# Designed miniproteins, single chains, continued (3), part 3

Each design is a single chain, and the fold is of that chain. pLDDT is the mean over its residues in the fold that is shown.

## One batch from the design tools (miniprotein)

Design m8073
Fold by ESMFold2-Fast:
Formats: structure tokens, sequence, C-alpha cells
Structure m8073 (fold): chain A 83 residues (1-83)
């Protein structure tokens, strides 16, 4: 249902945001190793793929679309910084 899809999308976006925050905290504490970078990049990519699959064939509200777009942009910027 559209309500179930919206809930699942919100959960995936929250997970992406948590991975971005983890990268920030590890960088701030000097613990952002090459291995941690690779793991975070992999998890963000997997979550982005999951989000894309969930939004496929769904008519999103303008508010939800803005949230998807904003989190996707932040995730892509984080991946570039971790490369």
Amino acid sequence: SPRDAARQITLVLSSITMEIMKAYVLKKTGQLTDEEKKKIIQRINDLLQQANELVRDQQLSPEMQKQVDSVTEAANETIKELE
C-alpha cells in the first residue's frame, strides 16, 4: 500500500542518514580508517539501491520526493568524500 511504501522509504532514508552520521563521528574522532570507509560506502550504496527499488512505480508526495532527493544528494556527497 502507499502508506506501507512511505514507511519503508522513511526507514531506509533514516538508515542512510545514520551511516552519514557514523562517517562524520568517525572522521571527527580520527577513527575513519580505509576499512571503515569501504564498509560505509558499501552500506550507503546498498541502502540507496533499496530506496530506488521502493520508490519504483510509486507516486510519492512532493514532501517525500524532496526527502528522497535531499538524502540521496547527501549520501552521494558522503561517498565522494570517502573515496
Scores: mean pLDDT 87

Design m8074
Fold by ESMFold2-Fast:
Structure m8074 (fold): chain A 86 residues (1-86)
Amino acid sequence: SAAARAKAREVIAKLQAQIEAGDQKAIDLVERMEKLLDNQDYDGLIQLLQTELGMEPAVAQAMVDIMSEAKSAFPDESMIIKKFPL
């Protein structure tokens, strides 16, 4: 839904800001997320988002969709979340 995508984008913006500030915990989390995405482990990614970020299932699914769209656009980028246009 549009509301779920909006909430996912808010989480992406917060993660981008934390990474830019040099927050190692955020960097490590995003690296774990991208590894799951690269392995096409979407169930594992949804579980990680719910457990680590407290995301509702619909918001976690929207996050996976957004990250998959970004990875398709920039397949050779590491830390794809930093490259997502807000």
Scores: mean pLDDT 80

Design m8075
Fold by ESMFold2-Fast:
Structure m8075 (fold): chain A 80 residues (1-80)
Amino acid sequence: MAKEELERLANNGILAVLLYAMQGKIDEARAILERTLKELDEITEKAVAEGYDPQELEEMRKKLKERLEKVFEDAVRIAK
């Protein structure tokens, strides 16, 4: 289901961002963030085209993007 795909993608992105940021690889962590945000857009647009509820998918996409961006911000603060 589209929601499970979005959650899985976001969770995988979060783990990758944390792994790279913890190693001090901030540029790589940012690249993972940007790629994951783009893939979330692509999956959401495809699901809307397939007839899923646009409002529900947009709310979920917004929530997942905010979570990803916040994780990146926090990881950068932890990377000493």
Scores: mean pLDDT 82

Design m8076
Fold by ESMFold2-Fast:
Structure m8076 (fold): chain A 85 residues (1-85)
Amino acid sequence: AAAAERIARRNELAAKLLDPNTSYEELVEILKEAERLDDWILQEFAYAKLKDVSEEAKKKYEELRKRWIDFIGEAIKRTQEEVKK
C-alpha cells in the first residue's frame, strides 16, 4: 500500500514537471515533495525547471547534477579498468 502510494505520487509529480504550464510555486511544491520522497531524479528535474527563474535554484541544480555525474563517473571508472588495454 505505502509503496503503491509512493509510486502514484512520483508519477503525479513527474506529469506536473512535464507540463509547461506548471508555475514557479507549483515547481517549489514539487521539489519539496521530491525531497520528502528522496527522489533524486525528480529533484534534478524540478531544479532544472527552476534554474531559468532563480539563480539559487540554478546553483542547486548544478550542485545536484555534479554530485550525480561524479557518482556515475566513479562507477564507470571502476568498470573501465577491466576493459582498457
Scores: mean pLDDT 69

Design m8077
Fold by ESMFold2-Fast:
Structure m8077 (fold): chain A 84 residues (1-84)
Amino acid sequence: STAERVEALLEEAARIAEKAGMHDLAELLRSVGRTVKELVEQGRYADAIELLRATLAHAESQGAPPEVLEKIREALRLVEEAAA
């Protein structure tokens, strides 16, 4: 499902952030992944999109590796496509 794919992408992003020493960001990405999965399963796509956009902006501000940002953008694309 879209919800499971989004959670998996954010878990992958969290592992990359953790390896880069960005422990707080990794914890945030895992928490966001769980919340977005629940929002998508409830059909609350607008809330999921807003949370992912806020998470992307935060990760960019923290200097996250490009691969982390790409995985968050892919998760955002999947939710936007499911909402259409």
Scores: mean pLDDT 91

Design m8078
Fold by ESMFold2-Fast:
Structure m8078 (fold): chain A 82 residues (1-82)
Amino acid sequence: SKIDEVRKMIEEMKKASFDEQLKLAEKMVPILEELANDPSLPELARYYFKLAVESFKKAIETKNEGYLKVGLRAAELGIEAA
């Protein structure tokens, strides 16, 4: 499932260098966008996945580690709420 894909990528991000985390964030964004728009998921899960998308896009744009950390935590909370 897409949730299992995101879970695996989150675990990879935790072990990755900053540059590798940005590449993983780029790969996660389209998957997280699909989850944010999935009507079968709870509203809270969709909210967190949307926040993760916005934060990861900002991390990629600005190369700011803070946005990467916010995106990672939002993605984790999205999975917990799903």
Scores: mean pLDDT 88

Design m8079
Fold by ESMFold2-Fast:
Structure m8079 (fold): chain A 71 residues (1-71)
Amino acid sequence: MEEFKRAQEETRKAVRELVDVSAKATDEMAQKGTKVAAEALRMMGQSLEKAKEGYELAKKALEEVKKEVEK
């Protein structure tokens, strides 16, 4: 149970952080235009690559937990 809750919280944190960063980048893009847009896009690209690795790991962990619950 505790492990399941941990995995769920970790997934929520990862998604929330990604959304938060993306929302901020989009907001600044809308407000300040080209300069900030280019910088935000670059940073988003880099963060997305690293976030994807974590997301895949979290998804695999969740699948294992799901399999154990079905046991």
Scores: mean pLDDT 69

Design m8080
Fold by ESMFold2-Fast:
Structure m8080 (fold): chain A 84 residues (1-84)
Amino acid sequence: SPAVEAALRAFVEAGQALAKELLENPDEKAFEAMGRLSEAAGRRDEEGVLEALKELRKLRPDSAEVAALEAAARALFAELRKEA
């Protein structure tokens, strides 16, 4: 689906933006949470993605990059549910 492809691209781009911010302001727990998010996303595990994002939000409460990734994840799983 073009909608799923667009949502997936947005999710990947948001994840890359957060990864760049983590490289500039490193936090080991945030890198671990990002790793878990990537694994859950690869499995299409919405609950796993949301739990990893919840951890990232606690570690970086004012992060625009975390907020963008949360929005992109919700949009992606909403499109995936329409294809089910």
Scores: mean pLDDT 85

Design m8081
Fold by ESMFold2-Fast:
Structure m8081 (fold): chain A 89 residues (1-89)
Amino acid sequence: MELSPEQLEQYQKKLMEELDLPSLEDARRVLEALRKAAQLAASSDELAQRLQAFADRLSRLTDERERKRLTAAFIAELVGDEDLAALLR
């Protein structure tokens, strides 16, 4: 799952808008976590196993906003930003 730098920037901006984050600092933290997650996706062989556990959690949710917040929290956990993950849960 490789994104060009331009595609990644557009995706980060859209994710920030769709998550309706309360502050610019929180938005910057999500964007940084997403950038780190993209780097991990390019180099990690364990990502698939973590995605399976995440998919099981996501499949139990029907609300789109909750699904997006869970996705952002998972990304934060994946990159080790536990403070951001706690904020999004």
Scores: mean pLDDT 67

Design m8082
Fold by ESMFold2-Fast:
Structure m8082 (fold): chain A 87 residues (1-87)
Amino acid sequence: SVVEEIVELARRMVMYALRGDIKGMREQVRRLRELIRKHGKVDRSLEIEVALGLLGIAIGVLKIVGGDPEAIELLEEARRLIEEAIE
């Protein structure tokens, strides 16, 4: 389902962010934009809320430890894309 694909992309974003893999993060954001473009609005679900929470935690952790600002920006972009797609 689209929800499962969004959750998987969010999970990969967090993993790449923790590894400092900016190129991997950019590719996941590109795939997320394409997925949302094709499917439009998605229903709010517990799985989507958990994915948003995980992205938020990753953003917070990177800000506390002084992580890569570009990684933080990419995580914030992924979170915004998902939030804007929720109906």
Scores: mean pLDDT 87

Design m8083
Fold by ESMFold2-Fast:
Structure m8083 (fold): chain A 80 residues (1-80)
Amino acid sequence: MKVRIELKVDPEYTKEVLEALRAAGLPVEEKDGKLVGVIEGDPLQIAKTIVQVANELGLTVSFKIEEVDGEWVISGEIFK
């Protein structure tokens, strides 16, 4: 499935989270203070990967998963 990711990350952790998500197979990029990407996959598995990355970095994640116009969207915030 096509999944769009939009994550707001505390500025202190943006680079670390970006690198860790990319290493986990999520090709996200920084745009306007957010980590954004479009990934083909299972939205629940992608969300699980985001949670695991945040947890390994000692960070908290709050997110929602929505289906909009046939596209899955994971939007949220990563913070300490």
Scores: mean pLDDT 84

Design m8084
Fold by ESMFold2-Fast:
Structure m8084 (fold): chain A 100 residues (1-100)
Amino acid sequence: SYVSAVVSTSADGKVVVRLTDNDLSVNETVTLVAETAEEAYKQVLEYLKKNKKDLLSVALGADADEASRELVELLRPVVEEVYKKDPKVKSYFVGAAPAL
C-alpha cells in the first residue's frame, strides 16, 4: 500500500514528516520528528521497510527551512522509483515554492 508525505519545520526548528496511508478503509497518519534531514530520511526509509509501504508522493508543508527542503530532495528518487516499478500508479513529487 501507499503513503504520502508532507515535510514541514516545527517551531523549534525540527524536521517533521507526516505520513498518511492512502488506504481508503483505514486512514493512518504517522508523525516522524528529527533534528536533521539525514535522520528524517533514515526514519522514513525504516518506516517504509517495516510497514511494507511505498512512498507515493512528497510535498512541502506550510513552513519549510533548508533541512526540510533537503529532505524533500533526498526523497525524490524514492518516489521516482515507485513510478518506475509501477507506471499504473501516478507517483509525483511536489516541492512548494518559497513563501516569498
Scores: mean pLDDT 74

Design m8085
Fold by ESMFold2-Fast:
Structure m8085 (fold): chain A 85 residues (1-85)
Amino acid sequence: MDGIREATAGMVAIAAVSGALTTKRSLSPEQREEAIALIREEKRQGAEAMEALAKRSESKEAQAKIEEYKARAVKETDAIAEEIR
């Protein structure tokens, strides 16, 4: 079914947090590295939740969409990590 909306909302939330952190000039390089690690961990947990939703749908199309979003999330996380560093 439509688990894509929840996945999209999660990614938007992560991006918003990253934006707030990078805007906060008081962050040290160590704090930025920690923020990157937290973003990666949250993304991993989100991917697992999306896989569980895809499995419930038993739809090959839903599973393919979840895999696509996971791949995009990896690329987005790398871009955010580069911005925070």
Scores: mean pLDDT 64

Design m8086
Fold by ESMFold2-Fast:
Structure m8086 (fold): chain A 100 residues (1-100)
Amino acid sequence: SKDELLEEIEAVIKQIIDLIRQMGFDDLAAEFAAVGKELIELLKKSSIEQQQEALGLLKSALQLLTAAANDPSLTPQQRADLIRDIIAQLKEFIQELQAK
């Protein structure tokens, strides 16, 4: 259901925020939290298909960030750049939702 998808989306967003914070990027975690809040409000008015697309994007982001957090070969800049890319992708998805 839409409510079940929304709860799962909120849980994944929280996991991403917590992970970014654990990685030491408090400012980026705050930016992601703000963008995630905007996404949640839009998704409450969105189709189930749009909610499923958002969940897919967030799950992929969580997987990439988890891998990056556990990769000691990555620099802090490379991890920060990945987080920024994820935030940018989420902002683009929000713009697409607003255009419909």
Scores: mean pLDDT 89

Design m8087
Fold by ESMFold2-Fast:
Structure m8087 (fold): chain A 76 residues (1-76)
Amino acid sequence: EEELLKKLEELIEQLSKETDPSKAAKLLQEIFSLIEQLSEENQKKALEKLREASKKIASPIVRATTLFHLETLEKS
């Protein structure tokens, strides 16, 4: 899981700097795919980390898209 967590951190960092909604959507898809491969405990930690990172996203559209997907996942 250490390698998956490192890749997740890199993808979240890229997402925070991304201004293109299409590229952001692809990054989010990869992030969520990696999270699904983690243990339940690490999935919860990863989702919390993504939520905190979403607050620092410069693009309002990318931030809104990220929050929408996070809320959808948490309600499932």
Scores: mean pLDDT 75

Design m8088
Fold by ESMFold2-Fast:
Structure m8088 (fold): chain A 93 residues (1-93)
Amino acid sequence: SLAEEARRVEEERRRRFEELEKEALEIAEKEGEAVLLTTKAIIEGIRESTDDEKRRLLAEEAKRANPEVGEKVEEMVEAIIEGDRRVAELRAA
């Protein structure tokens, strides 16, 4: 069913987000405690936001703090936006 397909897309998005979060936090840990705490706060802000523009701004903040961490956070935001769009398309069908 389309509902089962939407659920699989949501699960794949969640799994990809978790993988990217783990990678970002491992990089941030090596940079130091301040970068790690900032990265955690930014990722939480992205999770709590329903606004794609705010998510993109948070990813930009991460990139300014540390470019390597920022690339992973940017990929997380893209995964959310793409996943939400695909789920919406399946639910509209």
Scores: mean pLDDT 83

Design m8089
Fold by ESMFold2-Fast:
Structure m8089 (fold): chain A 70 residues (1-70)
Amino acid sequence: KEEEAKEAAEKGLEKLEENATPEEQEIIDALKEEMEVSDKIEEALKAGKKEEARELVKEREERVEKLAEE
């Protein structure tokens, strides 16, 4: 089910890109970057690197805060 939600989000971003303005494209690129970080967190957890996953989560939270400032 998590995989399905991820695929739906990716398709949604792809459709937004088709008609995106430059400003919207910048937001879409930022969202894609966040999805990539989420993949890294999941991979670290699957590998048993729980501390590494926690560090990535902190970095993601700080990045989201910066996006909200724009």
Scores: mean pLDDT 72

Design m8090
Fold by ESMFold2-Fast:
Structure m8090 (fold): chain A 68 residues (1-68)
Amino acid sequence: MLKEAQELKEQFLKALEEKDFKRAVEILGELGRLYLEARRTDPEVARKIGKILQELVDKYREAVDKEE
């Protein structure tokens, strides 16, 4: 799970760099699903994935605000 979250983070950052906001949103959805799975099995891993998800949501909002 954590390794998958890190791989999704890297893909998300690349999507933002390329201004592929549709792909970035899809990756956030994948991270959210991974977070829900982790929340059922390991609260510590869920907390770490949640922090990654929050960071990436904040970056997405900042990037979209600059295009708006």
Scores: mean pLDDT 81

Design m8091
Fold by ESMFold2-Fast:
Structure m8091 (fold): chain A 58 residues (1-58)
Amino acid sequence: SLAALHEEVRRELTPKLAAAGHRADSGPPLDLLKEAHRWGERILAVENGEPLPAPPPP
């Protein structure tokens, strides 16, 4: 469900954002910003009933 996807995003990003918060000198790492964008695309796809976009390989 969409609600479950939102909760998963929160669980995945919350600890990463907290860790990034300890680095006030450089802001959030680019990888975290890319990950947040990917999750946004997945949420939008689910809401529109479209197939989930494939994330880039690590």
Scores: mean pLDDT 60

Design m8092
Fold by ESMFold2-Fast:
Structure m8092 (fold): chain A 70 residues (1-70)
Amino acid sequence: SLEEEIDTVLELARTAPLRLQLWLAKNLIEKLVEQGKYELAREFVDRMSQILPEEDAKELREYLEELEAK
């Protein structure tokens, strides 16, 4: 489920290399947006922003904004 994918990516954000975390997070954001789950995508990005450095959190926020604009 998408909720299980969210939990997995959040857990990886604590231990995996940053580039892998960002790649997985962006892929999950795309899936959430494609399925029309915009509120869940925003919540996921907010939760990731609490774990990631600010510059990387900003990258995910900007990525979500780009996808929502389409």
Scores: mean pLDDT 81

Design m8093
Fold by ESMFold2-Fast:
Structure m8093 (fold): chain A 96 residues (1-96)
Amino acid sequence: KLVEQALRFGYLGGRYIGNALADTKSEEEILELARRFAEWLADQLGLSEEEREALVRAAVQGARDGRAQADTVPVEAVREEALEVGRELLELYKAA
């Protein structure tokens, strides 16, 4: 359950990164930031190598989707969704 929620947060956090930076950063820079975010999160949660790789893939896909949707999806809506899922992940982490 913790890993499942981490993957969901990784995707949504990546989506926020891609959406927020679409007009100011290159695609390469956005994807690199999403990768670093996912690697940092995997370290904080003590994930296995396989789980880390899945989290990186989720965050990178989120960043691509967020960048592509920047003109149609408000950044504040994407941010709020990521924060809600992040709060749920934190509660699961504390219970583990």
Scores: mean pLDDT 87

Design m8094
Fold by ESMFold2-Fast:
Structure m8094 (fold): chain A 73 residues (1-73)
Amino acid sequence: MAEAIRKEFEEQAKQWNSLSQEQRDQYLDDAMRAAPPSRQQQVRDQLLYDTELLNDPDRAVEEWLKIQEELER
């Protein structure tokens, strides 16, 4: 189960890392601009977190497991 999620994150990381830094920055800027001003900080924090997890599949799996444990409660 965790291995399947890890492989999915690794595939997503490869797709994201195939983009140039300029393309990533543009994508993040466009997403921020689409958000209402009251949510722009939250969107920024979420995107930063997501991009960091894409570069660390092990950490992404750990975070996913924490969510699963929380849902069991």
Scores: mean pLDDT 68

Design m8095
Fold by ESMFold2-Fast:
Structure m8095 (fold): chain A 70 residues (1-70)
Amino acid sequence: MELTVGIPGDMTPEEVGRLARALGRAAKALGYEKIRVEIFSDDQEKAEAAERALRESAPDMEIEVKLVKP
């Protein structure tokens, strides 16, 4: 199963990282094999923060992080 989550563009990279970490843990606990995070921002630091946090929290899960132009 795949989980897709949208993250609002008004969060800081640090807040995005914290949220992504929680999402990764939740997705793993619920038995998802893939998590896709779409960030409604053009800030690459937010994408990098999310990707690092997901890799740390769910290292064996397929991870996709995408910036979506608002």
Scores: mean pLDDT 83

Design m8096
Fold by ESMFold2-Fast:
Structure m8096 (fold): chain A 63 residues (1-63)
Amino acid sequence: SSAERLRRIMREVVRRLGPRAAEAYFMVRYLKMPVAAVARTLGVSRGTVSRYVRAAEELIAEL
């Protein structure tokens, strides 16, 4: 995606799901980090990271 499209998507994820969900989504989907590494970085469980990514994907599908 273009930088502008990514910026708009990330802004909406932050607005509706919060900055932690946006960070988790970006790290997993764009930085291609393993869920375990993202969980360590954000100080949350792997299940929480998976929930954040799922919520962001569902939100983006509605945009």
Scores: mean pLDDT 87

Design m8097
Fold by ESMFold2-Fast:
Structure m8097 (fold): chain A 60 residues (1-60)
Amino acid sequence: SPEEIRAEIERVRAEYDELMAHWEKLIETAPEDLRKQLEESMKRHRAGVEAYLAELEARA
């Protein structure tokens, strides 16, 4: 239902924000080479979450 989809969008956004804050802290303390790898992984994860949220919003 639209209500269930909206609840899922809100949940995913909240979890994503918490995860990104954690990853940002890890990146700040990482050596340069590892930091680049973490930044790339974070960028890929962000793209995946954005795609999923767009799909949910299209079905809402």
Scores: mean pLDDT 83

Design m8098
Fold by ESMFold2-Fast:
Structure m8098 (fold): chain A 70 residues (1-70)
Amino acid sequence: LTEEEAEKALEYARKNPATQPAVDVARRGTPEEAAHAYEVMAQLVEDVDPEKGKEYAEILRAAAERLRAE
């Protein structure tokens, strides 16, 4: 999983206004806060579009795991 893949998933999430607070936290918060925000965005993205959103949700969850590992 690359950082660019995570950014692409964030861009997809940003299309949903409900994710905007989480997107801001992911960009500006601590690594732990960012990881949690990615997990919240993944759930919202998957709920809105289960077919297409699942792909991006998996990328967002992998990005959260990477942030926690650092």
Scores: mean pLDDT 76

Design m8099
Fold by ESMFold2-Fast:
Structure m8099 (fold): chain A 98 residues (1-98)
Amino acid sequence: SYKEKIRRLAEEAGLSPGMISLLIQIVDLIAKLKGKKEVQRKIDEIETFDDLLSFLAKELGTSKSTLRNASISQLIGLILRLIGEIIDRELEKKREKE
C-alpha cells in the first residue's frame, strides 16, 4: 500500500502524526485526480522522504522547500484546493452527459 510507504517515510523524517495524516490525504486526492495506479507506480519508485517531497512539489506546482516547511494550516489549504479540483471534474462530467 502506498499509504504504508508514505507513513514510514514521514515517520522516519520525524513528522507529527497530524502532518503524516494530512500528507496521506493529499496523496489520496492526487490519486483521485491522476489515477490510483499511476500514483502507486510513482510512490513505488520513491525511496526517501526527499523524493516524496519532489513528487508532491511537481504534482502541486510548488517547491520542496515550501512543502518541507509547510504548517498544518497550509497543508489543509492544499487539501481544500484538491477537493475543489475534484468537484470541478465531476461538474464537467455532468455537463458532458447532456
Scores: mean pLDDT 81

Design m8100
Fold by ESMFold2-Fast:
Structure m8100 (fold): chain A 62 residues (1-62)
Amino acid sequence: SLAANAARQLALKMGKADEESAKKAGEAAERGDVETGGRYASLGGSGTEEQGIKGAAAGAAM
């Protein structure tokens, strides 16, 4: 849950991820699926998939 919350916060901090994308990013990170979490984090805004993956990885590390 800590990793999921951190991933959600990072998705929201990217300034363009909507709440649903942030939630899905957090759920994926909690499963240990950093790649999918990063993808959802990026899809909510103009961030790249690579940038989203980095954000989700940082969240999972917390």
Scores: mean pLDDT 57

Design m8101
Fold by ESMFold2-Fast:
Structure m8101 (fold): chain A 62 residues (1-62)
Amino acid sequence: GSSETVERVKTYLLQHRLDAIVQYFETGSTDNADVQAAADHFGVSVKTIVQALKQLQQEDKE
């Protein structure tokens, strides 16, 4: 998706799916029902949600 879609996904994850963010940061796993639920919510691929999670992880390390 576009950068705008990724930013919207990031905001959604922070507001509604904190457990998915924490699990990804701690384990690197994308095999999570919350990741699939976010993909379904936005009508995007799991790959787009993973891109948003990677960006959040990079921002958290700064």
Scores: mean pLDDT 76

Design m8102
Fold by ESMFold2-Fast:
Structure m8102 (fold): chain A 132 residues (1-132)
Amino acid sequence: LGEELSKASSELADKLIEAATAGVEDSLESLQTKAEQTLKALDELVAAARKFPAVAPSVEDLAAVTKQSLDLLLEGAQTGPEKMVEGLELLAEALEKAADDFKSAGLLDAAKAFEEAAKKARELAEKVRKKL
């Protein structure tokens, strides 16, 4: 379970940054495809976390905020950079919280993956904000 949880966490972190990068640098179609891949990775993480009480509530919270962030990124790709910044900042905050919770549970590799993803999300938000 611990190894599966770490793998699912790293996979979600990678897919989230691929989706965020697609929203900022590529096309709406690319973002839609990467968002679908992210939701699948998220479902895998939620499933892996169900029998891990220390992080299960944190993963459920991350899942809810990730879905909200992806919706904002998709809206931002159509309507403009302000919604994209909002989605990226919301995602970064959720990843930072998940990293802290996983670190407290002793899941250091997963925590590091979320910390690195949060940093990249904030860097993308700053890049978008500079275009405003």
Scores: mean pLDDT 86

Design m8103
Fold by ESMFold2-Fast:
Structure m8103 (fold): chain A 95 residues (1-95)
Amino acid sequence: SAEDAIAAAREHLRQAQQAIERGDFETALEHIGKALLLADEALRTATTEEQREAARDVVREALRLAQRVLRETEDKQLILRAIGLILRAIGLLLD
């Protein structure tokens, strides 16, 4: 369900935040990517505007965390992955 996907996405965002606090940007980006996949699923399966807005809130938080990784890492591969996730999040919010 959309509600289950949103709950799972929020858990991945919590894990991403914790990974960032440890400087584990690779793990943070993996969790951000999973949260965006779940938010995309929630947007497709949502039956209420409340569920759609909750999914968009997940996308906005994923965007914020990916931008934080981009600012804090000097690793070129992680920078490129963060940029990819930022573009994906913006795309989901514009649709």
Scores: mean pLDDT 92

Design m8104
Fold by ESMFold2-Fast:
Structure m8104 (fold): chain A 84 residues (1-84)
Amino acid sequence: SPIERARELMEEFLERLGRARTPAEVRAIFAEAARRAEELPEEVRSKLEVLLSEAAGLLAAGASREEVVERMRERAEELIEELE
């Protein structure tokens, strides 16, 4: 289902973000997630876009990648629940 695909993409994004070692890798991870989001239906895509936007905002504010991944895992579940 599109909802399960969104959950999978959110999980992959957060796992890759947690393993990233350079700013270039972080940018590539966001770009890939944004590209894959475009393949989803609008309602489901909007939830993934919210996750990406909020994660980017936390990183820009100086949050550690570990903190961002932990907080965004909880947020991803909330966003998916809004679709169920």
Scores: mean pLDDT 85

Design m8105
Fold by ESMFold2-Fast:
Structure m8105 (fold): chain A 78 residues (1-78)
Amino acid sequence: MREELFKKAYEEGYKKGQEIIDKKGVGAATKYALDYIREVKERMATLSPQEAQEERLRMLGWTLGVGKAIADAVLAER
C-alpha cells in the first residue's frame, strides 16, 4: 500500500514536472513544486496522524518525481 502510494505519486510528479518544463521551463517547475509542498503542509495540519503520514509519503514521492524531471532537463542542457 505505502510503496504503491509512493510509486504512483513519483510517476505523477515526474509527468507533471516534464509537462511544466516543456511549457514554462525548469524555474516554473521548481516554483510549482514549492507551492505544492506548501499546500500539502496546510492540508496535513487538518488531518489525523495516520492521514498526515500518508500525505507526507505522497508528497515525498511527488516531489522526488518532479526533482527527477528537473535533473533530467538540466543534465540534457549543453
Scores: mean pLDDT 83

Design m8106
Fold by ESMFold2-Fast:
Structure m8106 (fold): chain A 99 residues (1-99)
Amino acid sequence: SSSQSISQANQSIQQLRQQTSQSRSPRMRQLGQQTVDLLQNALRSAQNNDYVTFSQNVVQTNQTIRQLSQTSQQTGETDQGQQMRDLANQAMSSIRDLV
């Protein structure tokens, strides 16, 4: 249901925010916070049936996820980076269920 999808998206976003705060890398924290903000904007856009803004936020979220992957490899935080990427993808999957 849409209420379940919204709840799941918010839970994944909250967990991503928590994982982001636990990162030792300032760049990982910056990218994680940017991803959280983009996912929240995507969720709001989906709920408002603003599919143009939703699509733009999806593209930007995918870019930040790729940057998280690259940065985690460079900083040696590969497990942390994978968890952050998985949470971002889970949130996006739940948000897509609303459109």
Scores: mean pLDDT 90

Design m8107
Fold by ESMFold2-Fast:
Structure m8107 (fold): chain A 68 residues (1-68)
Amino acid sequence: APSEEEIEAAIESASSGETISREQAVEVLLSLGFDEETARRIVELAAPGKEEVTKEQLKAAVKAALAA
């Protein structure tokens, strides 16, 4: 599983703002070693039905997925 530092670095690198697009969020999770189905599920949990996800929401959703 990716470390917290790797997760934070990947999420921060995806955009200069507080939000990441849905497509960028999926690509970040794929780069961290998640499969496509898991990546899409994590993004949907972070921001249901939204085109953008906050970095805090995405980090929380990734942490929840790793704890399951």
Scores: mean pLDDT 78

